# Designed miniproteins, single chains, continued (3): the designs that were tried, part 92

Each design is a single chain, and the fold is of that chain. pLDDT is the mean over its residues in the fold that is shown.

## One batch from the design tools (miniprotein)

Design m11055
Fold by ESMFold2-Fast:
Structure m11055 (fold): chain A 67 residues (1-67)
Amino acid sequence: SHMEETFKKFDKNGDGYLDKEEVKEMLKSLGRELTDEQVEAIVKAVDLDGDGKIDFKEFRIAFNDLL
């Protein structure tokens, strides 16, 4: 799927997580330009553990809500 392919493209270290910088870059690549504040709000909303990273499942949920 496009989301899975995009997630893997921006998961540069292959750990299965994206931080907010990687999420922002990915959204820009998909034609979705968000402010740093908007990206931070999205990551915080889905990152319940507060480590500043989201896995593919969390990413899919957050990304689907944005579309």
Scores: mean pLDDT 72

Design m11056
Fold by ESMFold2-Fast:
Structure m11056 (fold): chain A 113 residues (1-113)
Amino acid sequence: MDVEALRARLAAGADVNAADERGLTPLHLAAFSGDLEMVRVLLSAGADVNAKDLRGFTPLHLAALAGHLEVVEVLLSAGADVAAKDVYGRTPLDLAREMGYEELAALLERALA
């Protein structure tokens, strides 16, 4: 994603929460790609940190699935629901554990307490 092009579009009044046909918002895509700068820009512009795609995935689910520790920390600081469940009943912690991301799983376990 082009951060400068996104900043220009948001300044022009573009909907920061515009979802595609799968329910994926820009924040979902930035979280999955590990684009920390884009995540920060979108959150500053009022992105819904808890937006769900058609599978019930939040940006936090996608960051956890992709193993992006710093993105997970930023999303949690922005009020991400650490206990959010997808349509299969999986939390971001469940996804981190399934992928074997031990440090990220430990961070999510601490956030649940």
Scores: mean pLDDT 85

Design m11057
Fold by ESMFold2-Fast:
Structure m11057 (fold): chain A 65 residues (1-65)
Amino acid sequence: SMKDELEEKLDELERKAVLALLQGDYETALEYAKKIAEILKQLGKDEKAERVIKSTEEAVKRLQE
């Protein structure tokens, strides 16, 4: 189903975002966070979409310290 495909894509993007953060590729990590948020909005999870972007921005800031 479309929902299952979107959930699988979310899992893949989340893994890629974490890997980008670990590699210091903060621009790529933020791009993945935005893509994750867009899919979450399509699923009606607007609050979770906002949290993903905010938490990724906070993680980037923390890792740059």
Scores: mean pLDDT 84

Design m11058
Fold by ESMFold2-Fast:
Structure m11058 (fold): chain A 64 residues (1-64)
Amino acid sequence: LVGKKFEALHDYTAVTPDELSFKKGDILEITEVLEGPWLKVKSVSTGEEGKVPIAALKFSLKEI
């Protein structure tokens, strides 16, 4: 998973300060696999980093 890029299929608003918000069409790169159901990602568009739930890989993100 680390180094893989994904396109956002819809907007996501962070629930906690550690989470990354993103917009439909944003490209996110997985930088780290975290403990629990979390991934650390970096937005290619903004350079912003944060965590997203692993469930986002199934329902919110498309591998490119």
Scores: mean pLDDT 78

Design m11059
Fold by ESMFold2-Fast:
Structure m11059 (fold): chain A 80 residues (1-80)
Amino acid sequence: DEKGYTELHVAAAKGDAEKVKKLLEQGADVNAKIDKEKDPENGDYTPLHLATSAGHKEIVEILIEYGADLTAKDVYGNTP
């Protein structure tokens, strides 16, 4: 959407492993960032940030396999 939330962000936050895999196979950006100017509370969050904060270990492993950036910092300076 206009805030940079992708279907991959939503699927990762929900723990939907099948949807995460499908989206990544369809070329979804594994490192997509939420727009910090549109959503300052969740700004620069990648799908990996959301999966890690939600405790979805399987999603974390899938995102890492597809090349998720472990060094990506959110708006607060936190990595996943």
Scores: mean pLDDT 76

Design m11060
Fold by ESMFold2-Fast:
Structure m11060 (fold): chain A 115 residues (1-115)
Amino acid sequence: SNTTGPSPLHILAREGKLEELIYKTKNLSKEEMAEALLQQDGEGRTPLHLAAEYGHLEIVEYLLEKAEEAGVLEEVLLARDKEGRTPLDLAEEYGHEEIVKLLRERAEELGIDPH
C-alpha cells in the first residue's frame, strides 16, 4: 500500500519543475515509471492530479507520454483522489482549458470516460 506522503514527483508536478522532473525520471525502468506515476499522496492524488490542478500543461504532456510508454495511461487518467476526482475533474474545477482538452483527447483515443 503506497499511501505515504507526497513523493518527490508529486512535489515537482505541483511546483511546475519540468526540467527537474524529467531529470529525476529519465533513467527509470518501465516498472519504476508506472509505480511513480500511480503513486498516491495522503489525499489520494497522483502526480497527474497535481499537474492538472496547478495548471502545468507541459508537465501534464510529459506525464501522459511516460504513462503511455509505461502501459499505465488508462490507470493514470482514471485514478481518483479521496474526493472521487480524476485529473480531468481537477483541471475542469480549476479552469485549465488546454489541460481539459488534452486529457479528453487522450481518453477519447482510448475509448474511456475520464470522469
Scores: mean pLDDT 88

Design m11061
Fold by ESMFold2-Fast:
Structure m11061 (fold): chain A 64 residues (1-64)
Amino acid sequence: APVVEGVVAATPEGADAAGAHLAGLTFTDPERARAVARASGELAAKNPDADAVPVRATGLEYEV
């Protein structure tokens, strides 16, 4: 599966939007992409110095 790298926003709202965008590009499961983007956004919110969290996606696998 192809590997795609991206960056999601540090806020829950930004993470949701970024997840939707990533789902349009790489995922057959857009809900999973959004869930992972939200989780990364929540993690970034716990780290106030992070404006965005890098993410990596492959077909059926997604990594923050």
Scores: mean pLDDT 49

Design m11062
Fold by ESMFold2-Fast:
Structure m11062 (fold): chain A 78 residues (1-78)
Amino acid sequence: HMLSDEEIEAAVHLIRGATLDVIGKNLEKQGKKEEAIKAYREAADHYERAADVMSPDLGPQARAFAEEARKKAEELEK
């Protein structure tokens, strides 16, 4: 079984989102607020792109990750 192009696209965006979320957390711990905001916003975008190509069962979970990342960015902008 070879993964479909959509499955590969979803996996790539999910991995990129998760990586940027981790980068954002590390930047936040270092006090690099503006860089952390950028990383969280980019993570949210990738999670949304993954959700768009995922199955109806998995898409909502990826969107929840996107919403959490967006919330972290918004909280840091205050």
Scores: mean pLDDT 83

Design m11063
Fold by ESMFold2-Fast:
Structure m11063 (fold): chain A 125 residues (1-125)
Amino acid sequence: RTAELLERGADPNFANPESGGTGLHSAAFAGDLETVKLLLERGADVNAADNDGYTPLHLAAENGHLEIAKLLLEAGADVNAANTVDGDTPLILAVKNGHTEVADLLLEAGADPNAADKNGFTPLD
């Protein structure tokens, strides 16, 4: 569906007017690696934030999508982006959801293990 829309000239950076989420957010959340690749090739903003400050990297980390997280980081994703709801970084979301391999990848990419969310949660807790 996303591939068809892009072939028809759809904007890869189109944001849902209610959520602020882009196609890259949806693909990262769903674990759709091929759609992530296509969107990045078409100039999707890897650091686009939705209305809650979630980036595609937050959604990949929260859902444990290791290959997508790696691809987003290679495309220049901000490893230390904090969302606006809780101040959660991708590393905090990976740790909270038990996604150890994604957490390890984020740490290798320069994630701050001492970053705290608004509730005082750190990746070292």
Scores: mean pLDDT 81

Design m11064
Fold by ESMFold2-Fast:
Structure m11064 (fold): chain A 64 residues (1-64)
Amino acid sequence: TVLTARALRDYEAKTPEELSFKKGDLLEVDASEAIDDLWWRARLLSTGREGIVPAHLVEVVRVE
């Protein structure tokens, strides 16, 4: 399931797989990633960049 989420705070990527984002950024999140990993695959809507994000730093705002 694909979700739209909003960043709750700024985050700086620590690896090439991670996305950097700013508080308030909108992301498309693939909820097929396991919640037990605490990381979700996401895409920044403003840039189209893809990577993984910490699930606890984003808030789901709608489900597609």
Scores: mean pLDDT 74

Design m11065
Fold by ESMFold2-Fast:
Structure m11065 (fold): chain A 98 residues (1-98)
Amino acid sequence: LVEAARKKDLATLLAHVNEKDSAGRTPLHLAAAAGDLEAAQALVAAGADKNAKDDYGSTAAHLAAAAGHLDVARALGLDLNAKDNNGKTALDLAAEAK
């Protein structure tokens, strides 16, 4: 349809896919924390950085695990061995979420 408008929309979506909120969290962090595997997969397909860290050094894997959604982190192939600013991995946070 309007190709220039579509290119602008795609550039805006790409900018937002890696855009950080006030806590340094990307949309992938929020989708993983919510357990929304479909949204998280769409964000990864759109170019989301799976290794992006928030202001606490936490990746999307850390937030998924802390929220009880370690299955989402595994399905996305996220690094479960990355450490946050407290030296904790996603697996450590999953154990604490019980």
Scores: mean pLDDT 75

Design m11066
Fold by ESMFold2-Fast:
Structure m11066 (fold): chain A 109 residues (1-109)
Amino acid sequence: SLLEEASRGDLEGVKELLAQGADVNAADPNGFTPLHLAARYGHLEVVELLLENGANVNAVDNYGYTPLHYARLMGHEEIVELLEKNGADENLTKDDTEKIKKIEEERKK
């Protein structure tokens, strides 16, 4: 799957699956997208490819964390810089993402 290839850093596998119409924003049961996994495991070229294919840079997992959070946690500074240049909110915390989720849910009422 796209999630497995992104977590492994298999750039060619990611390219092939995206070319076959795989959903770049597909989430696993924990809410992890391919971008979360590529950022967490330090796969810079996969992060670049996912962003070029419309990955949501501010996607939030079930724990309230974005790909930027995992890149920072793991010390992947080049990925941090790339995500920030692509619109990642450097000031977005777990509390801020939970507030955004609540606002969006209220709008659906």
Scores: mean pLDDT 79

Design m11067
Fold by ESMFold2-Fast:
Structure m11067 (fold): chain A 69 residues (1-69)
Amino acid sequence: SDDDKAFAYFDRDGDGYISKEELKEKLQELGRNLTDEQIEQAIKVADKNGDGKLDKEEFKDLFNPASVL
């Protein structure tokens, strides 16, 4: 699925998690110039377990804001 491909693209080191640095870098490569503060806010909204990184489910929620509570 597109979510699976997007996650694999952002998960640079293949550890099954996306760090703030990986998210920022890949979004910048895609032409999305977000600030550090915007990236931090997005992670805080999607990071439901508070580990400071996104797993596949949290990453999917970031791209589907209707499922984020």
Scores: mean pLDDT 69

Design m11068
Fold by ESMFold2-Fast:
Structure m11068 (fold): chain A 61 residues (1-61)
Amino acid sequence: MVGQIMTVLYDYTAVTDDDLSVKKGDKLKVTAVFDNGWVQATSLTTGESGLVPSAFLKEAD
């Protein structure tokens, strides 16, 4: 998971400044994985970093 490129499956809108807003089809690089079902990731589309629910992500090629 850490260092992996993931594809966003569903739109997510950040509810705090620590969260990352993402759109379906975006590519994210995972930088940390947490036990609570969240990951820290950097958007390859925007270059922004933040927390995203791991359930919204699928492994990319």
Scores: mean pLDDT 78

Design m11069
Fold by ESMFold2-Fast:
Structure m11069 (fold): chain A 88 residues (1-88)
Amino acid sequence: AEELLRRLAELSEELARLGDEYAEAVAKGDNKRAAELLRRMVELLEEAARLVRELGRLGVLSPEEVEAGLAALERRREALREEARKLE
């Protein structure tokens, strides 16, 4: 349980770093790099969603916390999918 929570924190830190790299790639007009970074961020959000569901199954997160967490992750995934379409 604590290990899964630590992994979620690690994913959050990596997502922040990738977000900064994405902003730099967009500013430089490097659409290929930007698209690659968006794909990686989506993969990390999918891993975070799996961890949230697992923490809910283990009773570490309440049903309300799981629902809120998954909703936030899905909104972020939708935003990244929209950004990816603009780079094509």
Scores: mean pLDDT 85

Design m11070
Fold by ESMFold2-Fast:
Structure m11070 (fold): chain A 60 residues (1-60)
Amino acid sequence: MGILVRALEDYEAKNPDELSLKKGDLLLVEEVVDEDHLLVKSLKTGKSGIVPRRYLEEVE
């Protein structure tokens, strides 16, 4: 499911499965991992990784 999301603030990946974010980055949700984490793909870099849901906002 291709939901577009935006990074609300900077986030630095803590492990290889996670993705680092910069505030304002646009990403595509690929999968819901759990209640607190999403698998996303960066539209800027093309890289995929897990990020905490609280750092992301849905874009209409």
Scores: mean pLDDT 82

Design m11071
Fold by ESMFold2-Fast:
Structure m11071 (fold): chain A 124 residues (1-124)
Amino acid sequence: DLTPLERELLEAARAGDLERVRELLAAGADVNAADAYGTTPLHLAARAGHLEIVRLLLEAGADVNARDVMGLTPLHLAAAAGHLEVVRLLLEAGADRNAKDIFGLTPLDLARRRGDEELVRVLE
């Protein structure tokens, strides 16, 4: 079960509130806190394209390869959303580019579905 601090961390990461994320981590919020769907702050920041929050969470020890209940990693969500610089940062941090969701789809498969040629080149 999420503490109030961890629930606020998930919301701040989703909303792009960099200063609030920093304050909540300093207050002892678990950077790897997951909701009932396995969604972590890193999943939400990556999906939303909040590059500096993704960087802060990784520096705080976020699991770059965290999987939600659908087997989606932060890299899957950044690729599906077309956030090229977030995809680059996650790969530099050791994200598994070959990770498969529950349907057997990789981040590269999701980038191809978008038709985003630059993103496809980064994930190949």
Scores: mean pLDDT 93

Design m11072
Fold by ESMFold2-Fast:
Structure m11072 (fold): chain A 60 residues (1-60)
Amino acid sequence: EKMIAVAIHDYEAKRPDELSFKKGEELEILDIPNRNIWYAKSLKTGKEGYIPSVYVEIIK
């Protein structure tokens, strides 16, 4: 079953492997390598990248 999170704040990628997102965007969580950095896919754009977990909340 897909793990979905919603962004609770805007984030701008600082590295090429990071994902930028806006508050309210839904992200599919693909991997959780550690507590602070998750690997996600934007459901809006289809782009994938690492995200800081503190800026998102799991909803599903």
Scores: mean pLDDT 85

Design m11073
Fold by ESMFold2-Fast:
Structure m11073 (fold): chain A 152 residues (1-152)
Amino acid sequence: SLIEELVQELESLILGTEVELPETFIAVPEEAKSPLGLDTRGFQLLLEGKYEEAAKSFKELAQVTEDPFLKAKALLYQGLAYLLSGQREEASEAFQEASEIFSALGREELANFSEAAALLVLGREEEAEEIASKLSEKGKRILEKIKKLLLL
């Protein structure tokens, strides 16, 4: 699906390497785990098209984790889930918070990606494009897919 492709590409951007999502994310087995060590519930809900439930799952993960990198990743996926559910203001807030944490961790590409996504979902397209110009080709490609979701 388009969402599976987007999640796979976003995971590869976050990890800095190519990743393949396991079928178990869709099958919802109790033993299933995210390649990132995240709660698989959020990813399973996202892939099932249950976007509001996915957003709640990622929000819960962001609130309970003490790992700032896992918190930033959870916020990034919370933003994506809100965007897919049509909650643009909530999506922008989650992307902005993710950007601030990634920046504090020295993860500049993920910080710029998250900031560009936050601006893009608010319709601040010229400002998003300026930040997006600093991204890798992979980051630009993933952001363009997010932009296309806003036009649907």
Scores: mean pLDDT 79

Design m11074
Fold by ESMFold2-Fast:
Structure m11074 (fold): chain A 119 residues (1-119)
Amino acid sequence: KELEEELVEAAREGDVEKVKELIEKGADVNAKNKYGYVLGPTDERLNQLGALQLAARYGHLEVVEVLLKAGADINALDSQGRTPLQIAMMGGYNVAKRQPVIDYLLSQGADEKAGARSL
């Protein structure tokens, strides 16, 4: 449970080395934010985002790659039915940083229609 929170936080921060360390320690790469803490200055609805979804939101390409290689669900749904691809497309931050994540997710077979189609 402690590893799950550290993994989600490291993924949000883009700390590739810490993400790898936590996976090695047995962290569940598909764990969701169980405490519902908002890890973003502008989105009150950032609830139950897993590590992959947060890495996608903040444009952390290397973290996205590491998580997918470790078995993260590329089509994982958040509490609003959004996939990591949809979250990467919808985010209001640094578009240039998010585009490589969008391109990578599509290259790995992410279905842009798999989620709730909220975009």
Scores: mean pLDDT 71

Design m11075
Fold by ESMFold2-Fast:
Structure m11075 (fold): chain A 120 residues (1-120)
Amino acid sequence: SEELQQRAIELGVFGRVDVDNPLHVAAALGDLEEVRRLLAEGADVNARNLFGWTPLHLAAYYGHLEIVRLLLEAGADVNARDIFGRTPLHLAREYGHEEIVKLLLEAGADENAKDIFGRT
């Protein structure tokens, strides 16, 4: 939604002005009810922004455990790669979100996946 996009811009959530998919914004902001609504309305759970990030990347980056759970239940690609080859697991590990790391591994995340710098 426009209100959700405006909040993301105000909070600097993406460091970007343009957001194509409101599901990215809702996932980044931790807005569980908006994520549920957008998925029920047929939003693409695997949509990619300009950085190649999916909603799952954003939920993992910002530490929104229940949104990670909901996105995985909705068919999110646990091994989706951004423009640097980073998966949601890479982001959860980098930012110390241990419960999200565990959840992603339980959902089939490749623990040996490497980014363009050879990091897991």
Scores: mean pLDDT 82

Design m11076
Fold by ESMFold2-Fast:
Structure m11076 (fold): chain A 74 residues (1-74)
Amino acid sequence: MEKALEETALESELLARIAQLVRDGAPKEELDKAIEEAAKKLGVSPEEVRERVEKLLAAEDAGREASREIAAQR
């Protein structure tokens, strides 16, 4: 499965780049552009890429952001 190895590496790189843009507070235009490029390279929809990045960030930042978000909401 040649695509499996390439897809895993490419996906990790693209999602990491978009996650970094989100953390840096990049404007919507930059985020949208990065998401579209990732979607094209991965062969998925931009919405799928966005959801994957959001889940990645949520899982990674859960410990540091969860307390702040809960306090702000409640």
Scores: mean pLDDT 69

Design m11077
Fold by ESMFold2-Fast:
Structure m11077 (fold): chain A 66 residues (1-66)
Amino acid sequence: PTLVLTAVAVRDFEARAPDELSLRKGDRVELTAPVEDGWARARNLATGEEGLVPLDVVAVTDARLE
């Protein structure tokens, strides 16, 4: 079983590399793990786009086991 987290962007984030995901405040994302060095892989639930985001730009709203 994998832990899956739903989170909301608390501020804008601008991707600086092709593997990073840009976020706008209020974007809802799913964190798909693993978490590394304060970063998580995220999927934007509105656009379906995926990439790395810093954990300090998101607030977890829900957690579930897969």
Scores: mean pLDDT 79

Design m11078
Fold by ESMFold2-Fast:
Structure m11078 (fold): chain A 60 residues (1-60)
Amino acid sequence: MLLRALEDYEAKTSEELTLKKGEILEVLEIIDENHWLVKSLTTGKEGIVPRDPNLLELVE
């Protein structure tokens, strides 16, 4: 499952991933209802991101 960052996001903790608008992310694991473990296909970095439909969209 691939996601696109709709806006820049600054990590709030060391476990979260900082995102730039337009980055493509692969979902590695669903941690809970509100948090996903993802890998940036742009940077290769992994981290947790909030499941926010204003931040992330499903790539077709």
Scores: mean pLDDT 83

Design m11079
Fold by ESMFold2-Fast:
Structure m11079 (fold): chain A 63 residues (1-63)
Amino acid sequence: MRTLRLRALHDYTGQREDELSFKKGDVLTLADPVEVDEYLLRGTSVATRRTGLVPKFLVEEVE
């Protein structure tokens, strides 16, 4: 089985405390529940160790 991870496609600065900030190329792990709505995922940044809301269009799935 694959270990599911996400990679950031662009830099993003969270506008609120519940949003995750990340840089292009950062690796995120999925946090449960993974999908919050049609636009948002919940993820944890490997670099910063923070969990928050992530726009789906700014991340891609990687192994």
Scores: mean pLDDT 71

Design m11080
Fold by ESMFold2-Fast:
Structure m11080 (fold): chain A 160 residues (1-160)
Amino acid sequence: SLKEAIKKALEEEQRHVAWLQARLAAATDVSAIATLDRIIEHEQIEIEIYEEILKLVEERELSFQEVAEEAKRLYEEAYAKSTDEFVRSLLGRQIETIEELLEAGEEDIGKFVAKLEDTEIELYEENAENSNPASAEVLREAAEEERRAKEELLKAIEES
């Protein structure tokens, strides 16, 4: 169900933040630490968004379109409040992805999730190309973890 898919997405984001915090605890390079802090900030914003969406879906029956429109609104609020350029770039591309999927009339939650995860992976890889080696390593590790999260989410959605 849509609720189970959102719950699974929240659980994967929480697991990913725990992984990032462990990686941060082991980091000694200042650039790597700064990059991890920015990735963690973005992931914490997504946890808050998924928690709000899950609460709404638990309190009332919502269509997929209503959930996607509410997600877009929450990402737009987070974008407006963010002061970090990297975090804003991630949120901005995610907003564009949600808008494109809504305009296309997409109702497949698996395709929606896959496109949002692909957006994060692409931005991490793009930033890695223009980063110092320590930051680039962290961004590539984050991209690989997003690929793993995407695979687990798509599998969970298929089994629901």
Scores: mean pLDDT 86

Design m11081
Fold by ESMFold2-Fast:
Structure m11081 (fold): chain A 81 residues (1-81)
Amino acid sequence: MGKKLLEAAREGKLEEVKKLLEEGADPAARDENGLTPLDLAIIYGHTEIAKILYEKLKDYLSSLSLEEKLALANALINAPG
């Protein structure tokens, strides 16, 4: 799921991104370079996809416990590349 979301965000597949998020794809998933779907959407200029991913990531972060937020932040900081 996460790998497909990363690919869809990079390729600008708006409907695929929406479908994958509805199916429970992780909006905080990272590729081999440590880039999230949001990072890929921004880099490749897919503004609509970036907005959707930002809102999903924001909602996801807001729902996490303090421990889960710290674990996610640590994973983001220590991502390779």
Scores: mean pLDDT 74

Design m11082
Fold by ESMFold2-Fast:
Structure m11082 (fold): chain A 70 residues (1-70)
Amino acid sequence: SDMERAKEEIEKLVQKAKETGSYSEEEVREMARLMLKLPENERDSLLKQIFAELPELGGKVGEEIVRETS
């Protein structure tokens, strides 16, 4: 499903950030776009999980989601 594909791609981006210790602004925007394909409750749960593991990345993705929806 589109939702399962979005989750898989987000997981790959998070794993890459964990392995490399870095992420680009384009990757942050891509994660935000993928998260917007998820229902709000699942998006919130996943964002909370990312924030727990990588606080800076979670914060930036959260800010980008707000920017896209404002």
Scores: mean pLDDT 84

Design m11083
Fold by ESMFold2-Fast:
Structure m11083 (fold): chain A 71 residues (1-71)
Amino acid sequence: SAYEAAFKLFDKDGDGVISAEELRQALVDMGKRDLSDAEVQALIDEADADGDGVIDFAEFKAWYAKRQATT
C-alpha cells in the first residue's frame, strides 16, 4: 500500500518504528528543504501525537490519513 511504501522511506533502521529525528531527516532528504524548522517540527508533532519520540506504523497511518484530509 502507499502507507507501507511511505513508511519504508522514513524507517531508516528497518525496525518498524521511526524516531522523530529520522522523520525530520527523511523530509529533508526527500527535497522538503523548503520547509522551515517550525514547519518540520509541526509535521513531527502531528505524526508523534503521544510525544514519546517514536512513531510506529499505526501512528504513521493515522498521520498520513490526516494529511490527506487536510490537503
Scores: mean pLDDT 67

Design m11084
Fold by ESMFold2-Fast:
Structure m11084 (fold): chain A 76 residues (1-76)
Amino acid sequence: MLQELRDKIRELEEELKKAEEEGNLDEVKKLSQEILDLQKQMINSNSSLSQDEKDAFIRISQAVADIALARAEAKV
């Protein structure tokens, strides 16, 4: 269900924030990838979005994951 996916993403985002604060690059990389995979699943399951819109949202999600990793790397 969409709500369950949102709740799981929120939980992982909270864990990611803690990992970023700790400078734990391995955990940031793992959590960012898990969040990205769930976001892709949520986007692809949305029948009201066109394929171009889905591709755009996936690219945004990838960019957010890349930024999180870059921010954590800057702290070490």
Scores: mean pLDDT 77

Design m11085
Fold by ESMFold2-Fast:
Structure m11085 (fold): chain A 63 residues (1-63)
Amino acid sequence: LVGKLAVAIKDYEALLPTDLSLKKGDEVEIEKVVNENYVLARSLKTGEVGYVPSSFLEVIGDV
C-alpha cells in the first residue's frame, strides 16, 4: 500500500487536526500504513498530509 495511488470512494470529514478531509474522487498517495483501519495519506489536490480510514480509499495504481 505504501507508495500507491488511491482514490476516495466517499466523502470523509476530518474529525481531528491530524486527519485529512477528502471528497469522493480525490486522489491521494499512501505514505504509511498505520494500522488495519488507518493510513497516512497525502492529497494530490491540496498537498495536505493526514490520517484517513483505509475503508474510504481504493488503490488505483502506483504514484
Scores: mean pLDDT 79

Design m11086
Fold by ESMFold2-Fast:
Structure m11086 (fold): chain A 71 residues (1-71)
Amino acid sequence: SDYEAAFKLFDKDGDGVISAEELREALVDLGKPELSDEEVAALIKEADKDGDGVIDFEEFKAWLEAQRAKT
């Protein structure tokens, strides 16, 4: 699925979660402008429902669906 493909691109080390550093690097790799630490923290805060500082696949999927609703 699109969600699995996107998650694989963001999960650089294959540990099943996305850290703030991995999110920042993946967005740059996808041609997005380099985000500030504040912008990355805001994205993590929106996606990270349990406050552990990383994004798992279910949180990532829910976050992408929320972003699609905003567009």
Scores: mean pLDDT 71

Design m11087
Fold by ESMFold2-Fast:
Structure m11087 (fold): chain A 88 residues (1-88)
Amino acid sequence: SVKIPVLTEEDLEFIEKMFKVYDTDGDGYIEGEEAYKFVQGFLRSLGLNPTKEEVENMVKAADKDGDGKIDLEEFLAFLKENEGKEVS
């Protein structure tokens, strides 16, 4: 299981900057391999070594609409809802 930390202002700024790097289309959404790499990079930035399954499960959990696309607001909302909790 991956534990979501309590997010600081610096953590939020880092996440926003990282999202923009993976949003290669510049449309405000990430999907497919971009979403996978973004979530994997985020978890690794927390000092975690996630499995492929853990990354895929978090991508699916953050995709509330089930459309295969994640926007920054959706991802930040997911993190805030799961602060201090373990997710798998």
Scores: mean pLDDT 76

Design m11088
Fold by ESMFold2-Fast:
Structure m11088 (fold): chain A 61 residues (1-61)
Amino acid sequence: SKEKAVEELSKLLGISKEGAQVIVDTYLETGFNVGKVLKNAGVMTDEEAERVNKILEEAKK
């Protein structure tokens, strides 16, 4: 669910629930995946980006 994705993303990234909600909503509306961007920028590992992607996909369910 979207709410569960916000909680998990907030915990994983160490950000506020408000910030996590913006990330989840942006993904659901535009397909923008922050984990992919941060991985390409060298800020996030492949494993961390994969976990972000899984959380975002679970937001649709």
Scores: mean pLDDT 82

